Designed miniproteins, single chains, continued (3). Designs and how they scored, part 67

Each design is a single chain, and the fold is of that chain. pLDDT is the mean over its residues in the fold that is shown.

## One batch from the design tools (miniprotein)

Design m10308
Fold by ESMFold2-Fast:
Structure m10308 (fold): chain A 96 residues (1-96)
Amino acid sequence: MADEHLRRAEEAFEKGDYKEASRHLMRALDAAVEAGDTEALQRVKELAHRGYEKARQAGDVEAERLFLAVYSMAEAALAGNKEAYEQARKDLERLL
């Protein structure tokens, strides 16, 4: 499940569709948390970091905010902090 969302996120990211990439990353995080898939959580975190760096280099403030929100959600999931995860998810949804 997380793999399919990650694949779609990478495709959207390569096309420069950062909102669509972030939606797929959010779905990948939800699926990875449900499955206890730490590898998928780390892959989302890595992709979000790459997205942030690319957006920052391009001066794309909206994309920076999206990828920072995805990164925060992944960090909360990796820490096992359910409250922080739910808050980060709500913050990401507000940006989408």
Scores: mean pLDDT 85

Design m10309
Fold by ESMFold2-Fast:
Structure m10309 (fold): chain A 60 residues (1-60)
Amino acid sequence: SMEEKVREAVERFKAAPSLEEQEQLVADLIMKAAISTDYEEQKALERAVREVMRLLEEQK
């Protein structure tokens, strides 16, 4: 589900040991969203990107 994909992305973001790895995770999610041919998967990835970017912003 969309909620599961977002939750997994958030959990991976929080588990990342460094800011560089958190930024790399965001970049990877953006790339996956850009190349996805499945509309539902693309929307789930776009939502995951927004959520992890929000968390990254809130950390500063």
Scores: mean pLDDT 82

Design m10310
Fold by ESMFold2-Fast:
Structure m10310 (fold): chain A 103 residues (1-103)
Amino acid sequence: GKGRESPREAAIDAGASAGLALISAGVAKATGAGGEGSKSAAKAAENAAENAKKAGGTELAKKAAEDALRAAESAKEAATDEEGKKGAEKALEEAEEAKEEAE
């Protein structure tokens, strides 16, 4: 891929995505419905982790990765089905990698 994004733009997008992922995970836990909500939260966390990886080398990227990790953990706790749990586990791994790269 071309992959030519400015570090600043990537960092801003990562922070915004991480914030949205945390909100989505909180809603999934609060509603207790599990399946659809946790799946959406897991996708949001995965997107936040990917954006944090792209922003690598910034303090904002590290914070975004940490927030994505927390969102993935919450999504996993909210998941009641195998698809939701698998999605959250993938998001968790991506967020852990993003955090390590941001170091």
Scores: mean pLDDT 73

Design m10311
Fold by ESMFold2-Fast:
Structure m10311 (fold): chain A 83 residues (1-83)
Amino acid sequence: SLRQPGPTLVAEIEGKFSLAELITVLPSSVASVTQEPLPNGRRLYLTLRADVDLDEAAAEVRAALEAFAKKHGLTLRSFRFAP
């Protein structure tokens, strides 16, 4: 059976960071991460696992990104679901 992926969260982070280090702090609700460069940071696409609670998963991802940003002197500029 074709299993559809869950929804994608989009986050924009200003500053320099290791994506590999960021991935270690993400909750298990995140299935995959892709990134694209921005002038002063990265845009992240975080695909959630199927069959997770979307509000809880989004809140956990946001909390993890905010904690990571605080630890590394970064700025979380935006956080939203992809259209």
Scores: mean pLDDT 83

Design m10312
Fold by ESMFold2-Fast:
Structure m10312 (fold): chain A 100 residues (1-100)
Amino acid sequence: MLSREELRQRLEELTREVLELIERAQRIYEQAKKQGNHELAREAIFVEAEAALLLMHAWEIRRMLDQNADLSEIQQSIDALERRLEEVRKRLERLEEQLK
């Protein structure tokens, strides 16, 4: 089991990755809009919203760390966040492939 400090560091890294995914979704939206691809623009908005929910999840995990919650529960929440982050990343990659 990782220490509380190691879990904090991992959460900070994942939070940074979530923010990068939000920025990527916003770039896809702007490019799709410029190209008149309204379908792709709508999909980008949806994926940005999903990434924003991951950011909220990361903030709740940080609250758990600050409130001295069980380390195993924190680890499970971080693992769940990491799995959802990878799903969002793969969706963004598919959207980026649809851009000219």
Scores: mean pLDDT 87

Design m10313
Fold by ESMFold2-Fast:
Structure m10313 (fold): chain A 80 residues (1-80)
Amino acid sequence: SVELISKEEAERLFEEELRKVAEELGVEEEELRKLIEEEEKKKVTAEDVRRAAANLGNREAVVRAAAMVAAGNRRKVEEA
């Protein structure tokens, strides 16, 4: 039953995850959302995100890694 998710419900779950990730990283939700849209166009994978996270040395890399994770989660919710 919970696996039947509408587009609207998927967006709500995405917004909740976005807020959590933004708070954990200390970045603004709007900035993270824009980066997610950019990474979504690049079709990055979860493995790419994990590799990027392992090499984090600056704030921009951290924000990009978070954006890729959130984009991946949104795609999986919409595909479920």
Scores: mean pLDDT 58

Design m10314
Fold by ESMFold2-Fast:
Structure m10314 (fold): chain A 91 residues (1-91)
Amino acid sequence: MEAAREQAIAALEKAYEELRPEIPEEELPEVEEAVALMKEYIRASTAETAQEALLEAAARLGREMKDRLSPVALEYVERIVLRAYELLQKE
C-alpha cells in the first residue's frame, strides 16, 4: 500500500516535470494546484496498486475541481495523468 502510493506520486511528479515546459505560464498555477491535490488524494488512497491510486485521484480531482479549472488547465492535467499512467505500465 505505502509502496503503491509512493510509486503513483513519483510517476505523477515525473509526468508533470516532463510536461511543465509545454504548459502556458497563465495556466501553470492551476495545473500545479491540481497536481498537488492529486498527490494528497493519492496519500489518502487505500488502493492496492499505483495505477488504481492514480486513477482514483484523477477521478476525485475531476469531481471536485472540474468547475474550477480552465479547459486548457484541465487538458494539461489529463495529459499529465495519462503520461503518469504510461510510466507505471512500463515496469
Scores: mean pLDDT 83

Design m10315
Fold by ESMFold2-Fast:
Structure m10315 (fold): chain A 88 residues (1-88)
Amino acid sequence: MELAREIARKLALMSLPFSIELLETSKSQKTRENAALEILVSARILEAEELEELGERLLEKARAGEEISEEEIEEVRRLVEELEKRFK
């Protein structure tokens, strides 16, 4: 069971850069919603509290059709880089 959790954490960490790219570049609301949801789910798997809180806000904005700011995208990238350092 522990091995399955380790694999899930590695997959979550690997998926984050792609989800951030989709969230930043996609004009499709559905794609942005899915990207934000993937960030939130990955943050929960990784137990990354700050990224989880940010992911919840991004998902709410994407669902509302609101624009996600460049500053919010940069903050996600910053938190993901810190996670990558922790998990190598």
Scores: mean pLDDT 81

Design m10316
Fold by ESMFold2-Fast:
Structure m10316 (fold): chain A 62 residues (1-62)
Amino acid sequence: MKKIVIKVEGADGSSGTITIYEDGTVEIEYSYYVGGERVTRHETMEYNENMLKGIDLPPIPP
């Protein structure tokens, strides 16, 4: 199964990974610091082609 992996890092030491699968599953894992403690969150969501048809693109400045 094909997948796209996007990794990001923040200047504050936070980090995140987004994985998008060809079946429409999206997995998001991100880590951040709260009160000096590292917290990791994992979320899963599903997208549908019909949900994207109503999304307006932001205006491109001239």
Scores: mean pLDDT 65

Design m10317
Fold by ESMFold2-Fast:
Structure m10317 (fold): chain A 73 residues (1-73)
Amino acid sequence: MRIFAITVPVAALEAVKAVIEEFGGRVLTEDVQGDRATIVAEIPNVPGTLEKLREAVRAVAPDARVEEIPQPP
């Protein structure tokens, strides 16, 4: 599994959660600060996951930031 931090406008939060569920992932933490939300999500390791996740998230939130959190070996 891979862990990603996704930062989006609060208005896009529910749509981004739906994208995470579509990828078979789960939300681990949710932090709302002002007009932005940061979601930390665990997503299955499938080929092209980061690229596909970025495309799907940006389709609902064009200004979204999607970053992988490195895991210890």
Scores: mean pLDDT 79

Design m10318
Fold by ESMFold2-Fast:
Structure m10318 (fold): chain A 66 residues (1-66)
Amino acid sequence: SGIEADMAAHREEDVRGARELLEKAKKSKNPSERAAYLTAAFIYAVASGDDEVLREVLEEAKKLEE
């Protein structure tokens, strides 16, 4: 069905977006820039429904509070 194919494609795009933003956050030396990338990565991770990428984003966000 078209809906299932669309959902799968959007999930893959959201996972990719979350991972790209997470990597930018990890490489950022500016706390505000890092927080912005992590916020965007979190939105994509939640939208994807992928537990692994969501876990990776939350672990990185936890370090920002330390």
Scores: mean pLDDT 80

Design m10319
Fold by ESMFold2-Fast:
Structure m10319 (fold): chain A 87 residues (1-87)
Amino acid sequence: MEEFLEKIYEKALSKVKDPEEIETLKQAYERLKAFPDDADVWLQAGRLFERLGLYEIAVELYRKALELDPSNPEIRAELKRVEAKLA
């Protein structure tokens, strides 16, 4: 879990230069570390990364949310929507 989050955080920091956005990403990272089994936390993080234009990372976060809650239609819909932006 921590290794996965560290890789996601490193990818995000390589693409984000605004101090306010970096701070928001740090807060999301700490929340994911605190609640790693909460699908809603991963879903919310995916939405944040999507708003920052980090679609590839958002896909990874939505996939993790779906792994934790496979029956959730909201997570599945968000994943399908963001994957379409990469195609």
Scores: mean pLDDT 80

Design m10320
Fold by ESMFold2-Fast:
Structure m10320 (fold): chain A 65 residues (1-65)
Amino acid sequence: MEEARRKEEEERRKKRLEEGARKLGETAAEIDSLVNPDMTEEEKRELAERFAEGWIAGLEKAIEG
């Protein structure tokens, strides 16, 4: 049955996108912290999460649109 395989492939792709977005978000937050040395660890985490969410949303929008 193709349904189970489609679900597994979609799940793998989503996890890759989430992992990639998370890594990009963390990298972007790290770069931003180099310019803003007063940035706290909490602010870095929030920035990384925002970048990751933005990337995921952008990719989802591109796939849907």
Scores: mean pLDDT 74

Design m10321
Fold by ESMFold2-Fast:
Structure m10321 (fold): chain A 77 residues (1-77)
Amino acid sequence: AAAALAAAGRADLLARMAEALAELLATLDTLPPEDRELFERVLAAAEAGEAALDAWLEEQGVPESARASLRELVAHL
């Protein structure tokens, strides 16, 4: 019961994150070229691993709370 409820909670979180990603993707065509390039760099850093992503985001001046949210989103993709 508890494991099933925890799994349902994670599925709900993943669904919300998927919705946020869908909204982000829906805005890609309206983003300026520099913002699209930034997004592509985030994806490339994510493929290099969580540690590299965190270090890169810190270099971009992204606050720790936002970095944690992005790591969580990427981990659930």
Scores: mean pLDDT 60

Design m10322
Fold by ESMFold2-Fast:
Structure m10322 (fold): chain A 59 residues (1-59)
Amino acid sequence: MDNREEALKAGNIALETVREGRAAGLSASERLARAVDAINATLGKFDSETRHVTPPEAA
């Protein structure tokens, strides 16, 4: 499979998260934190589809 769709989704989610945060009046640091979380969640879904791995549930 090509990873273009994966990259496109991650980028779209980051952009959407920043836009939502701006509309909600969130601070720059809060928008960044949300964007990072959204990207990690998206990449995690692609990784779990390729490889069945249970993360440590650290935090």
Scores: mean pLDDT 67

Design m10323
Fold by ESMFold2-Fast:
Structure m10323 (fold): chain A 72 residues (1-72)
Amino acid sequence: GMSLLEKLEKILKEVEENPDDLELISKGIQEMAELLKDLTDEEKKKILDELREKFKDSPAAQFILGLLSLGI
């Protein structure tokens, strides 16, 4: 099966490709929050920091990652 990191990257890639699709963005945030819910705060921070570096050139991805960081 797909790893946690691969699932999160897939969601962010779909958002990056469709930045004006508010329904897709909303669904993506919910799916990412669900995938991260069982992790410790330290594990969440490490994954979010890694995704932030990978998607550094995507304003939409950075916005979502910022929201998830605040929700932790």
Scores: mean pLDDT 82

Design m10324
Fold by ESMFold2-Fast:
Structure m10324 (fold): chain A 100 residues (1-100)
Amino acid sequence: SLLAALEEALAAGDAEAALEYARRLVEEALALDDPERAAELLERAVKVVMRHADEPGAAEVARLLLDAASALDAQTDDLEIQVRLSVVAVALAVLITSNK
């Protein structure tokens, strides 16, 4: 799966591969006609990035996921999903800030 490929790339310190898998994962999430499934996919991706926060490419992957969370939030009127996406966005923003 893209999540497993992303985790392997981050664990290996391969920033370019991690970014490519993250782009594909974002594309998959945004193509879903199911906001709940899209939010779940982003939540799983956040957990992967958080486990590898100090690896090369983690901050750049976090920025891609943050942009995806913002796009999904704009597409849904479901308050529960909006709250879940907000939690994802806060976690990613903290990771991005902490890597500077």
Scores: mean pLDDT 84

Design m10325
Fold by ESMFold2-Fast:
Structure m10325 (fold): chain A 71 residues (1-71)
Amino acid sequence: KEEEVKKYQEEIDKTFREMSEELNRLAKEAGEAAKKDPEKGKEIVDRMRQTSAEYRKKMAELAKKAEELKK
């Protein structure tokens, strides 16, 4: 019920914070790498896009589970 929906919302919030921390770390790495080798910097940016997509997919699955509990 409401407690279960709240639990999924808390998990989504936690996942979003984890994503933000991971992407901030990768952004710093990409910036440092790009100063020495632009191609290496681009590789890390591509990895950031992939990581962001994975986190967004996880959050979407949690949101779907929360919505199913309302039915």
Scores: mean pLDDT 80

Design m10326
Fold by ESMFold2-Fast:
Structure m10326 (fold): chain A 67 residues (1-67)
Amino acid sequence: AVAAEAEELIREGRLDEVFRLIREGKVGMEELSEESRERLRVPREVAEELRKIGEEIDKEIEERKKK
């Protein structure tokens, strides 16, 4: 089952693939174990912070390229 694949990806730290499966509707959060959902919750908070930093860096790079 796709849920079992997602569990393996979480164990390997391949969270991008897990979020892709969730976006595609192949795995629901309810289909994951409590342990796996907890692992996704903590990294998700970190990933959201890193995403904001990335957007800020991209904006700074674009402004540096602007004449």
Scores: mean pLDDT 69

Design m10327
Fold by ESMFold2-Fast:
Structure m10327 (fold): chain A 87 residues (1-87)
Amino acid sequence: LSNLIQELKSAKNKEEFQKAVLKLSQSLLNPDERYAFGKLIVQNQITSVEKLQSINPEEDVPELTDISEDTKQSLVEKLKVLQKELT
């Protein structure tokens, strides 16, 4: 995890950020959480670590459509941990 967090923090542009986020999501999230996180990224135009840290998981994740409540809850908790690690 620490290596993937460091890779994400070191991303210099949108393309590097997208590659780092994909690797992190494949390691940290299950398939349902990855689908939900992908929707969150697109809807909030998350293209950098700064934008990822600016979202409020407790407000932004519940607004996602076609995602189960269990997946929303687990994604919120994992995103809160991720935002802490990115500080």
Scores: mean pLDDT 83

Design m10328
Fold by ESMFold2-Fast:
Structure m10328 (fold): chain A 86 residues (1-86)
Amino acid sequence: SLTVRVRLEPPDAAGNVRVTAELSVSDSGRVTLSLFVDGRLAALETRDLKAGETVQLSVTLPKPAEAYGLAVTTAGDVVRAPVKRL
């Protein structure tokens, strides 16, 4: 199983937004993190993890959006977490 925690930083002076996700996994395997911005895929990254590992991942968007979503996919499972502004 997966546990996801996410944070969204306020936009910087250039309008860039940083999204940080923390993933905890109970089983080893390949995990794909997909970031959605206003319903569109904005970024994805893949990591190989061992059981019991926690990984932190940050992605930077060129501008703020109205809606953010994260999906974490492992073998057979998908976990989705909404991202809220601070």
Scores: mean pLDDT 68

Design m10329
Fold by ESMFold2-Fast:
Structure m10329 (fold): chain A 84 residues (1-84)
Amino acid sequence: EKVPVLKIHGDEETRKKVKELAKEGKISLSLDENGNPVLKIHGDEETKAYVKELFEKGLISLGLEPAMTEEEARDFVLNRFLEM
């Protein structure tokens, strides 16, 4: 019922780079055996180091969100834009 989400708190360059890594399948989100969100990194060692540094500095974070309808998903995106 809950889905893992990646939240980006960095600048626009950081957001674009993280989105491109996700789009290319170099990072992915899953749930562990206990239902906790986990970020899986499929890239090279430089990609792993970069993503870990972003996490350590709090520029990205993981959370759990309830499953949404298409309307709720649109409202969530709009609300998140206003919160930024």
Scores: mean pLDDT 69

Design m10330
Fold by ESMFold2-Fast:
Structure m10330 (fold): chain A 80 residues (1-80)
Amino acid sequence: SEVERALEAVERMEEDLERLLELYKEGKVSKEEALQALERGLKETEKALKEYGDLSKEVREKLERLKKRLEEAIKELKEE
């Protein structure tokens, strides 16, 4: 179903965020590279909210949480 595909996509995006943050903590990715990837992820999450946010409450809530996590990560990295 479209809901199942959307949930799978959100899960992958969440996993990608966690991997990126771990790579940054390990010093394997620069601050500039991490910021570029996070800002790209934020734009993709905002697009997904517009396309899939009305599909189900669960999809919307997960995308909104992902957006907040991305915004917080970007802010923290910019302040470093």
Scores: mean pLDDT 85

Design m10331
Fold by ESMFold2-Fast:
Structure m10331 (fold): chain A 55 residues (1-55)
Amino acid sequence: MAEELAKKMEELVKTNLQALEASRTDASKYEELLKQSFKLAKEVVELVRERRARE
């Protein structure tokens, strides 16, 4: 669980950095990466909620 949370958080940060870079060069790629970032953020929130429910 903690390992998956860390992996998702790392992927979220990496995706956000790529989205920021794409915003300067490719608007369509930026939009796609932004949607992926929201999906990852939702997954992180769900993992945190599941962890809290187990405690």
Scores: mean pLDDT 77

Design m10332
Fold by ESMFold2-Fast:
Structure m10332 (fold): chain A 56 residues (1-56)
Amino acid sequence: EMQKLIDEVMAKYGVSREMARQMIDSMVEMVKEGRVDELSPESREIAEKALEIEKK
């Protein structure tokens, strides 16, 4: 679940696994803080998927 999302972020942005995790965490925090308007549509989609995974 989370590993697949990390792999997707790595592929899209050309970043390391560690950086992909940090990026996902940042996107999720921005959504939780109500700053979703500052995210691109692609980043919102990633954050939404990560939040869905976190529920498990």
Scores: mean pLDDT 79

Design m10333
Fold by ESMFold2-Fast:
Order: C-alpha cells, then structure tokens, then sequence
Structure m10333 (fold): chain A 109 residues (1-109)
C-alpha cells in the first residue's frame, strides 16, 4: 500500500527529528469520525458516512464530538486517545497528529 509506505517513511523522519520532511510525506492528516454512542454496526456505518466530509465539515463534526482515526479504528467517547486527538486539533499541532496516527499504524502492522 503506497500510502502506508509513505507513513512508514514519515515515521522514520520523525524518529530522526526531521519533522518538515515527515510533513511533506503526510501533508493531509486522515482523522475520521469518532462515535459518541456505543459502537454498534449501525453507529459505525453512520460514522463512516460522516467521516467522508472535507476538513471544514470534519471540524464541525469534531465540535459535535465525532472522531474516527484511520484503518477504521473507532474510539469510544471516553477513550483517552480521543482527548489527546482533541488537544492536538485545538492546538493546531499537525505534527503531533501525524505522530499519533503513525504510532497507531505501527501498532496495527
């Protein structure tokens, strides 16, 4: 998967503290919708549909408490990772978001 290969290279740059080079490989951070309700098949399908929104629509969803992070990973409303994601978004910490996403990709590998 070409996208995963780019994320792996970006992770190597992050480990070397070459943050600007990492950002060039992952210019768009893919955060998808998080469920506010219990993860059921119906709730998940609804979240996936909403997660197709562009960045401005995504910000509106985030303000309403919805996130999903890549590889169809679903976060519960009380998940500590959700608070970390919110903080990074509020601080406009694009590099922190990339680090978090790459860490999750590495765990799933």
Amino acid sequence: DEEIERYEKALEYIKEEKYEEALKLVPKIKIILVLEEEPTPEAYAKAVEKGRAKTPEFQELVEKGYFVIGAALVLKPDDPLRKELLKLIEENDKLGLIKLLLEKVEEIE
Scores: mean pLDDT 52

Design m10334
Fold by ESMFold2-Fast:
Structure m10334 (fold): chain A 71 residues (1-71)
Amino acid sequence: MKGPKSGASGSHFRRLDEERVIDEVSGHIVPASSVPGYETLPELDKEAFLERQTAEGVEALVAAVDKVLGP
């Protein structure tokens, strides 16, 4: 398949929604307009991201939900 994981490692930005992008590694949220190639970014798997935060603890999950679902 095209797009090996090593290429994805160079860009850890994921589309959070139509107007925002999240840095999947750091959790930073930035406007879609500030991210080059927004339209080519894979969509964030919100459920998988929140599942990962659940493993970290309830406080991390609450913070992640706020960032992913809420303004």
Scores: mean pLDDT 66

Design m10335
Fold by ESMFold2-Fast:
Structure m10335 (fold): chain A 87 residues (1-87)
Amino acid sequence: MTKKQIEEAFEVKLKELLSKAKSDFEKEIIEALVRMERSIALRALDRGLSETEQKYIELFYKSMKALKEGNKEEAKKLLEEKRQLIK
């Protein structure tokens, strides 16, 4: 997993969440939260990802790529696989 792929995944997430925001207040909160998540993911990458963390980030990247391509069903499936890793 590369820094660029993580940044691209968070850009897609930001755009998707902003498209659903109903107010400027919601947009500001979404931007702040996505920036925080991105910073945490990039710090984890710099530290060195465990095998489980690599799989988690890979599933996140693939889900965001599917979402960008309009494949909502595939994105949902990949996000569910990602959730199973946190159990």
Scores: mean pLDDT 82

Design m10336
Fold by ESMFold2-Fast:
Formats: sequence, C-alpha cells, structure tokens
Structure m10336 (fold): chain A 75 residues (1-75)
Amino acid sequence: AAAALRAVAQAYAAGELSAEEAVRLMAEEVARALGEEVGRQVEEQLRALLSEPRDLQVAAFQHLADLVEARVAAL
C-alpha cells in the first residue's frame, strides 16, 4: 500500500498522471489497505487539495503514503 502510494505520488510529480488519475489511484490504494470508507474520505480530502499549488499536492500525497504505512504497521 505505502509503496504503491509513493509510486503514484512520484508519477504525478513527474507529470505521468493527471490530478484526477492520481486522486483515484491514491483513494483505491487507501481503500485496499484501510477499507472503502477511509478511501472515500481520503478521496474527498485530496480533491480539496487540487486547488493548492502542485508542489503542495505532491507533498500531501507523500504525507498520505507515510500515514498509511504507519497505520498498517500498527495493525
């Protein structure tokens, strides 16, 4: 999960994914790791971040990967 989230964040930073694709893929990975309800909430929060500068969006995606890694490790 966390490695896949980091890969999506990196692909978005490199311009290989649109913002919509990155949000969808991030939400799908969170849903796989933590359940559909958490994935849905994350999708809503990431969509709100699409109004921010791209560098802040990338930082937020990286932070989410770290958060999911910590949460999964705590299970």
Scores: mean pLDDT 77

Design m10337
Fold by ESMFold2-Fast:
Structure m10337 (fold): chain A 100 residues (1-100)
Amino acid sequence: SLSEEETEKLLEALKKKALELGLPQEVVDLLMKIIKKALELEKEKDGFISGENFIKALKEILGISDEEAEKIFKEIDIGNDGRIDIYEFLLYVEKLKEKS
């Protein structure tokens, strides 16, 4: 598990990586807002985000449906364990750039 300090360092790394890969600032800001909201909803402060809390954050921030939010979560959850960590977000962003 990750401490709050370690989680914040990983979030900063993710933000820098996404900007470096050429994602627009507004998209990166939305991504950070979603991740921070989902992490805030977690009872365990270990850097993992449950599908329930991630879907809730996506719906609140983007105004999308449950079905759309679940689809996005499944694309990021490469481990298929019902949760995501900050490293899985980094891998997802890198995968998007490679196929762009």
Scores: mean pLDDT 73

Design m10338
Fold by ESMFold2-Fast:
Structure m10338 (fold): chain A 67 residues (1-67)
Amino acid sequence: SQAELDAHRGEAAALQGMGWAMTQGLTPVGATGEVVDDTRARVTVETTEGTLVLEWDSAAQTFTLVA
């Protein structure tokens, strides 16, 4: 189903967002991901230093920090 595919995409984005936070020297403790459209997902990463909001862009293959 579409909902199942979106859930999998959101979870994958969340895991990638936690990995990105680790490359920035942060310690992630959790993350949630939400599909925005076919190429974008929004990820909220909770770290020991605070919460990050990231947007994944599959066309650019990158995260951008939005908050």
Scores: mean pLDDT 81

Design m10339
Fold by ESMFold2-Fast:
Order: sequence, then structure tokens, then C-alpha cells
Structure m10339 (fold): chain A 76 residues (1-76)
Amino acid sequence: SLEKEIQEELKLAEKAVKEGKYPKYPEGLYLNSAGEEVIVESFKDKLGVEIPAAYPVGNEEAKEEVEKQKELIQKA
């Protein structure tokens, strides 16, 4: 049941938050499912919550979009 799966994931998320083990994305260079090189960065919002950001290597438009979204999230 989807409802039971959601409840189980919420319990795991609550436990991780209480233990200070908030889900984090490892920063660095990765290959996506299409075999493209992707840069993954994490940043914190105003509440200190870590948020992943990813963009393809050499795609300046995607990088600029990520930087813009990062600024909006940090200001929110």
C-alpha cells in the first residue's frame, strides 16, 4: 500500500532528523543514468536544511539556473 510506504518513509525521516542524520547528497562529480558528467552540490536554506543541486558539466545555462534557484531558496 502506497499509504503504508509513505508512513514508513516519514518515520525513517523523523528518526534521521532526531539523530541529526538529515538525508545528505554527497558533493562531487558523478555520472548520471545517461552517462553524462554531472556536478552535485549541496547548500543550506534559511533553516539550515541541506538541499541538493545538480547540473551537467559544461552547461553554463543549467549552472546559471541552479545558482538562481539557490539564491531564491536561500532568500525564502
Scores: mean pLDDT 60

Design m10340
Fold by ESMFold2-Fast:
Structure m10340 (fold): chain A 84 residues (1-84)
Amino acid sequence: MPPVKQETYGDVTAAIFGPNNVVGYGKPGVSPDDVFRAGARLFAEHHKIPESADELIQSGRVSVISTRQLPNGGTLVTARVDKR
């Protein structure tokens, strides 16, 4: 259950949980899309993938499972990586 890798990009924190799961947290006011991009970016950096976060999202390699608004106004995005 501990993250394999965790990084903070300004108002967004992203973490990798196992081979197929990325979770992002954005502070209040951060868009879910920016949280999702941070997660995709961390996945690309960790696995040394040359594609940008936007390229991974557009190709469908990283996709949103759920987006949750938290009681503090923050946003939690859980994403799945299409990786075998």
Scores: mean pLDDT 79

Design m10341
Fold by ESMFold2-Fast:
Structure m10341 (fold): chain A 55 residues (1-55)
Amino acid sequence: DVEKAKEELRRLAGASDTIPARVAKRIAESLGVTLTLDVPDDQEVPLDEAIAALK
């Protein structure tokens, strides 16, 4: 569910403009959503980029 994944990413980022790639990937997996991020798990990614990568 893409909309739930977007909401969870925004919630976990809070006031931050970035989110750890590991967290974004884990949220997408838990909700059965595809996330096209090709970055290491320990890398911070822009929140907008992570949201745009959801399908």
Scores: mean pLDDT 79

Design m10342
Fold by ESMFold2-Fast:
Structure m10342 (fold): chain A 111 residues (1-111)
Amino acid sequence: GAADRASRAAFAEVGEAIRKLSPEAQEKVTELLNRLLAEIQRIAGPDAGVATVAQLAKEGRLTPEEVDRLAASIRQAGDEAAKILEKEGHPEASERVRRAFDRLAALVRAG
């Protein structure tokens, strides 16, 4: 659906940005994304991603508190990834990643 397509597009932009990083910084961002995925899966199930959370929110299967918490966690992960990109000298990629994660958080809240 539209949320799945938008989620895939946002993660493709994040993946392109991560490929510009040193191997050490790539590992840090990967660990950050793995922690975010674990939090999503704790609430929405073992095969869940952002699109799954957006669908569950749209169906009224998540509480407003769970939606707000997940959206905040997505934005925080984006901010932390963006800081790593900026520290490695990629300010344009940093801004792109921050915007991509803002879009992912908005998908969760729009359900």
Scores: mean pLDDT 82

Design m10343
Fold by ESMFold2-Fast:
Structure m10343 (fold): chain A 83 residues (1-83)
Amino acid sequence: SDTQLLDQLVSDLDLTPLERVAVVTLLYRLDNPSSADTVQLSEDDQEQLLKYVEQVLEGVGLSNEKIKKIAEAVHAHRRAKKE
């Protein structure tokens, strides 16, 4: 579930409460895309997902390393849901 992914990311990346809220917003947008957020998003493409994660998390102050790890974990979690 998204809750399990969130708890894993908070633990693994030592996310602050603000960074945790930003990841919750990211997961919500991935499940509930707006017209602005739906452009060419592919959950099977790690590079495309990384760019989307960077866009959604813009201004939160997350490092590029944390953003990349969040995108990789989200990609792996969403692929696992297909099983």
Scores: mean pLDDT 70

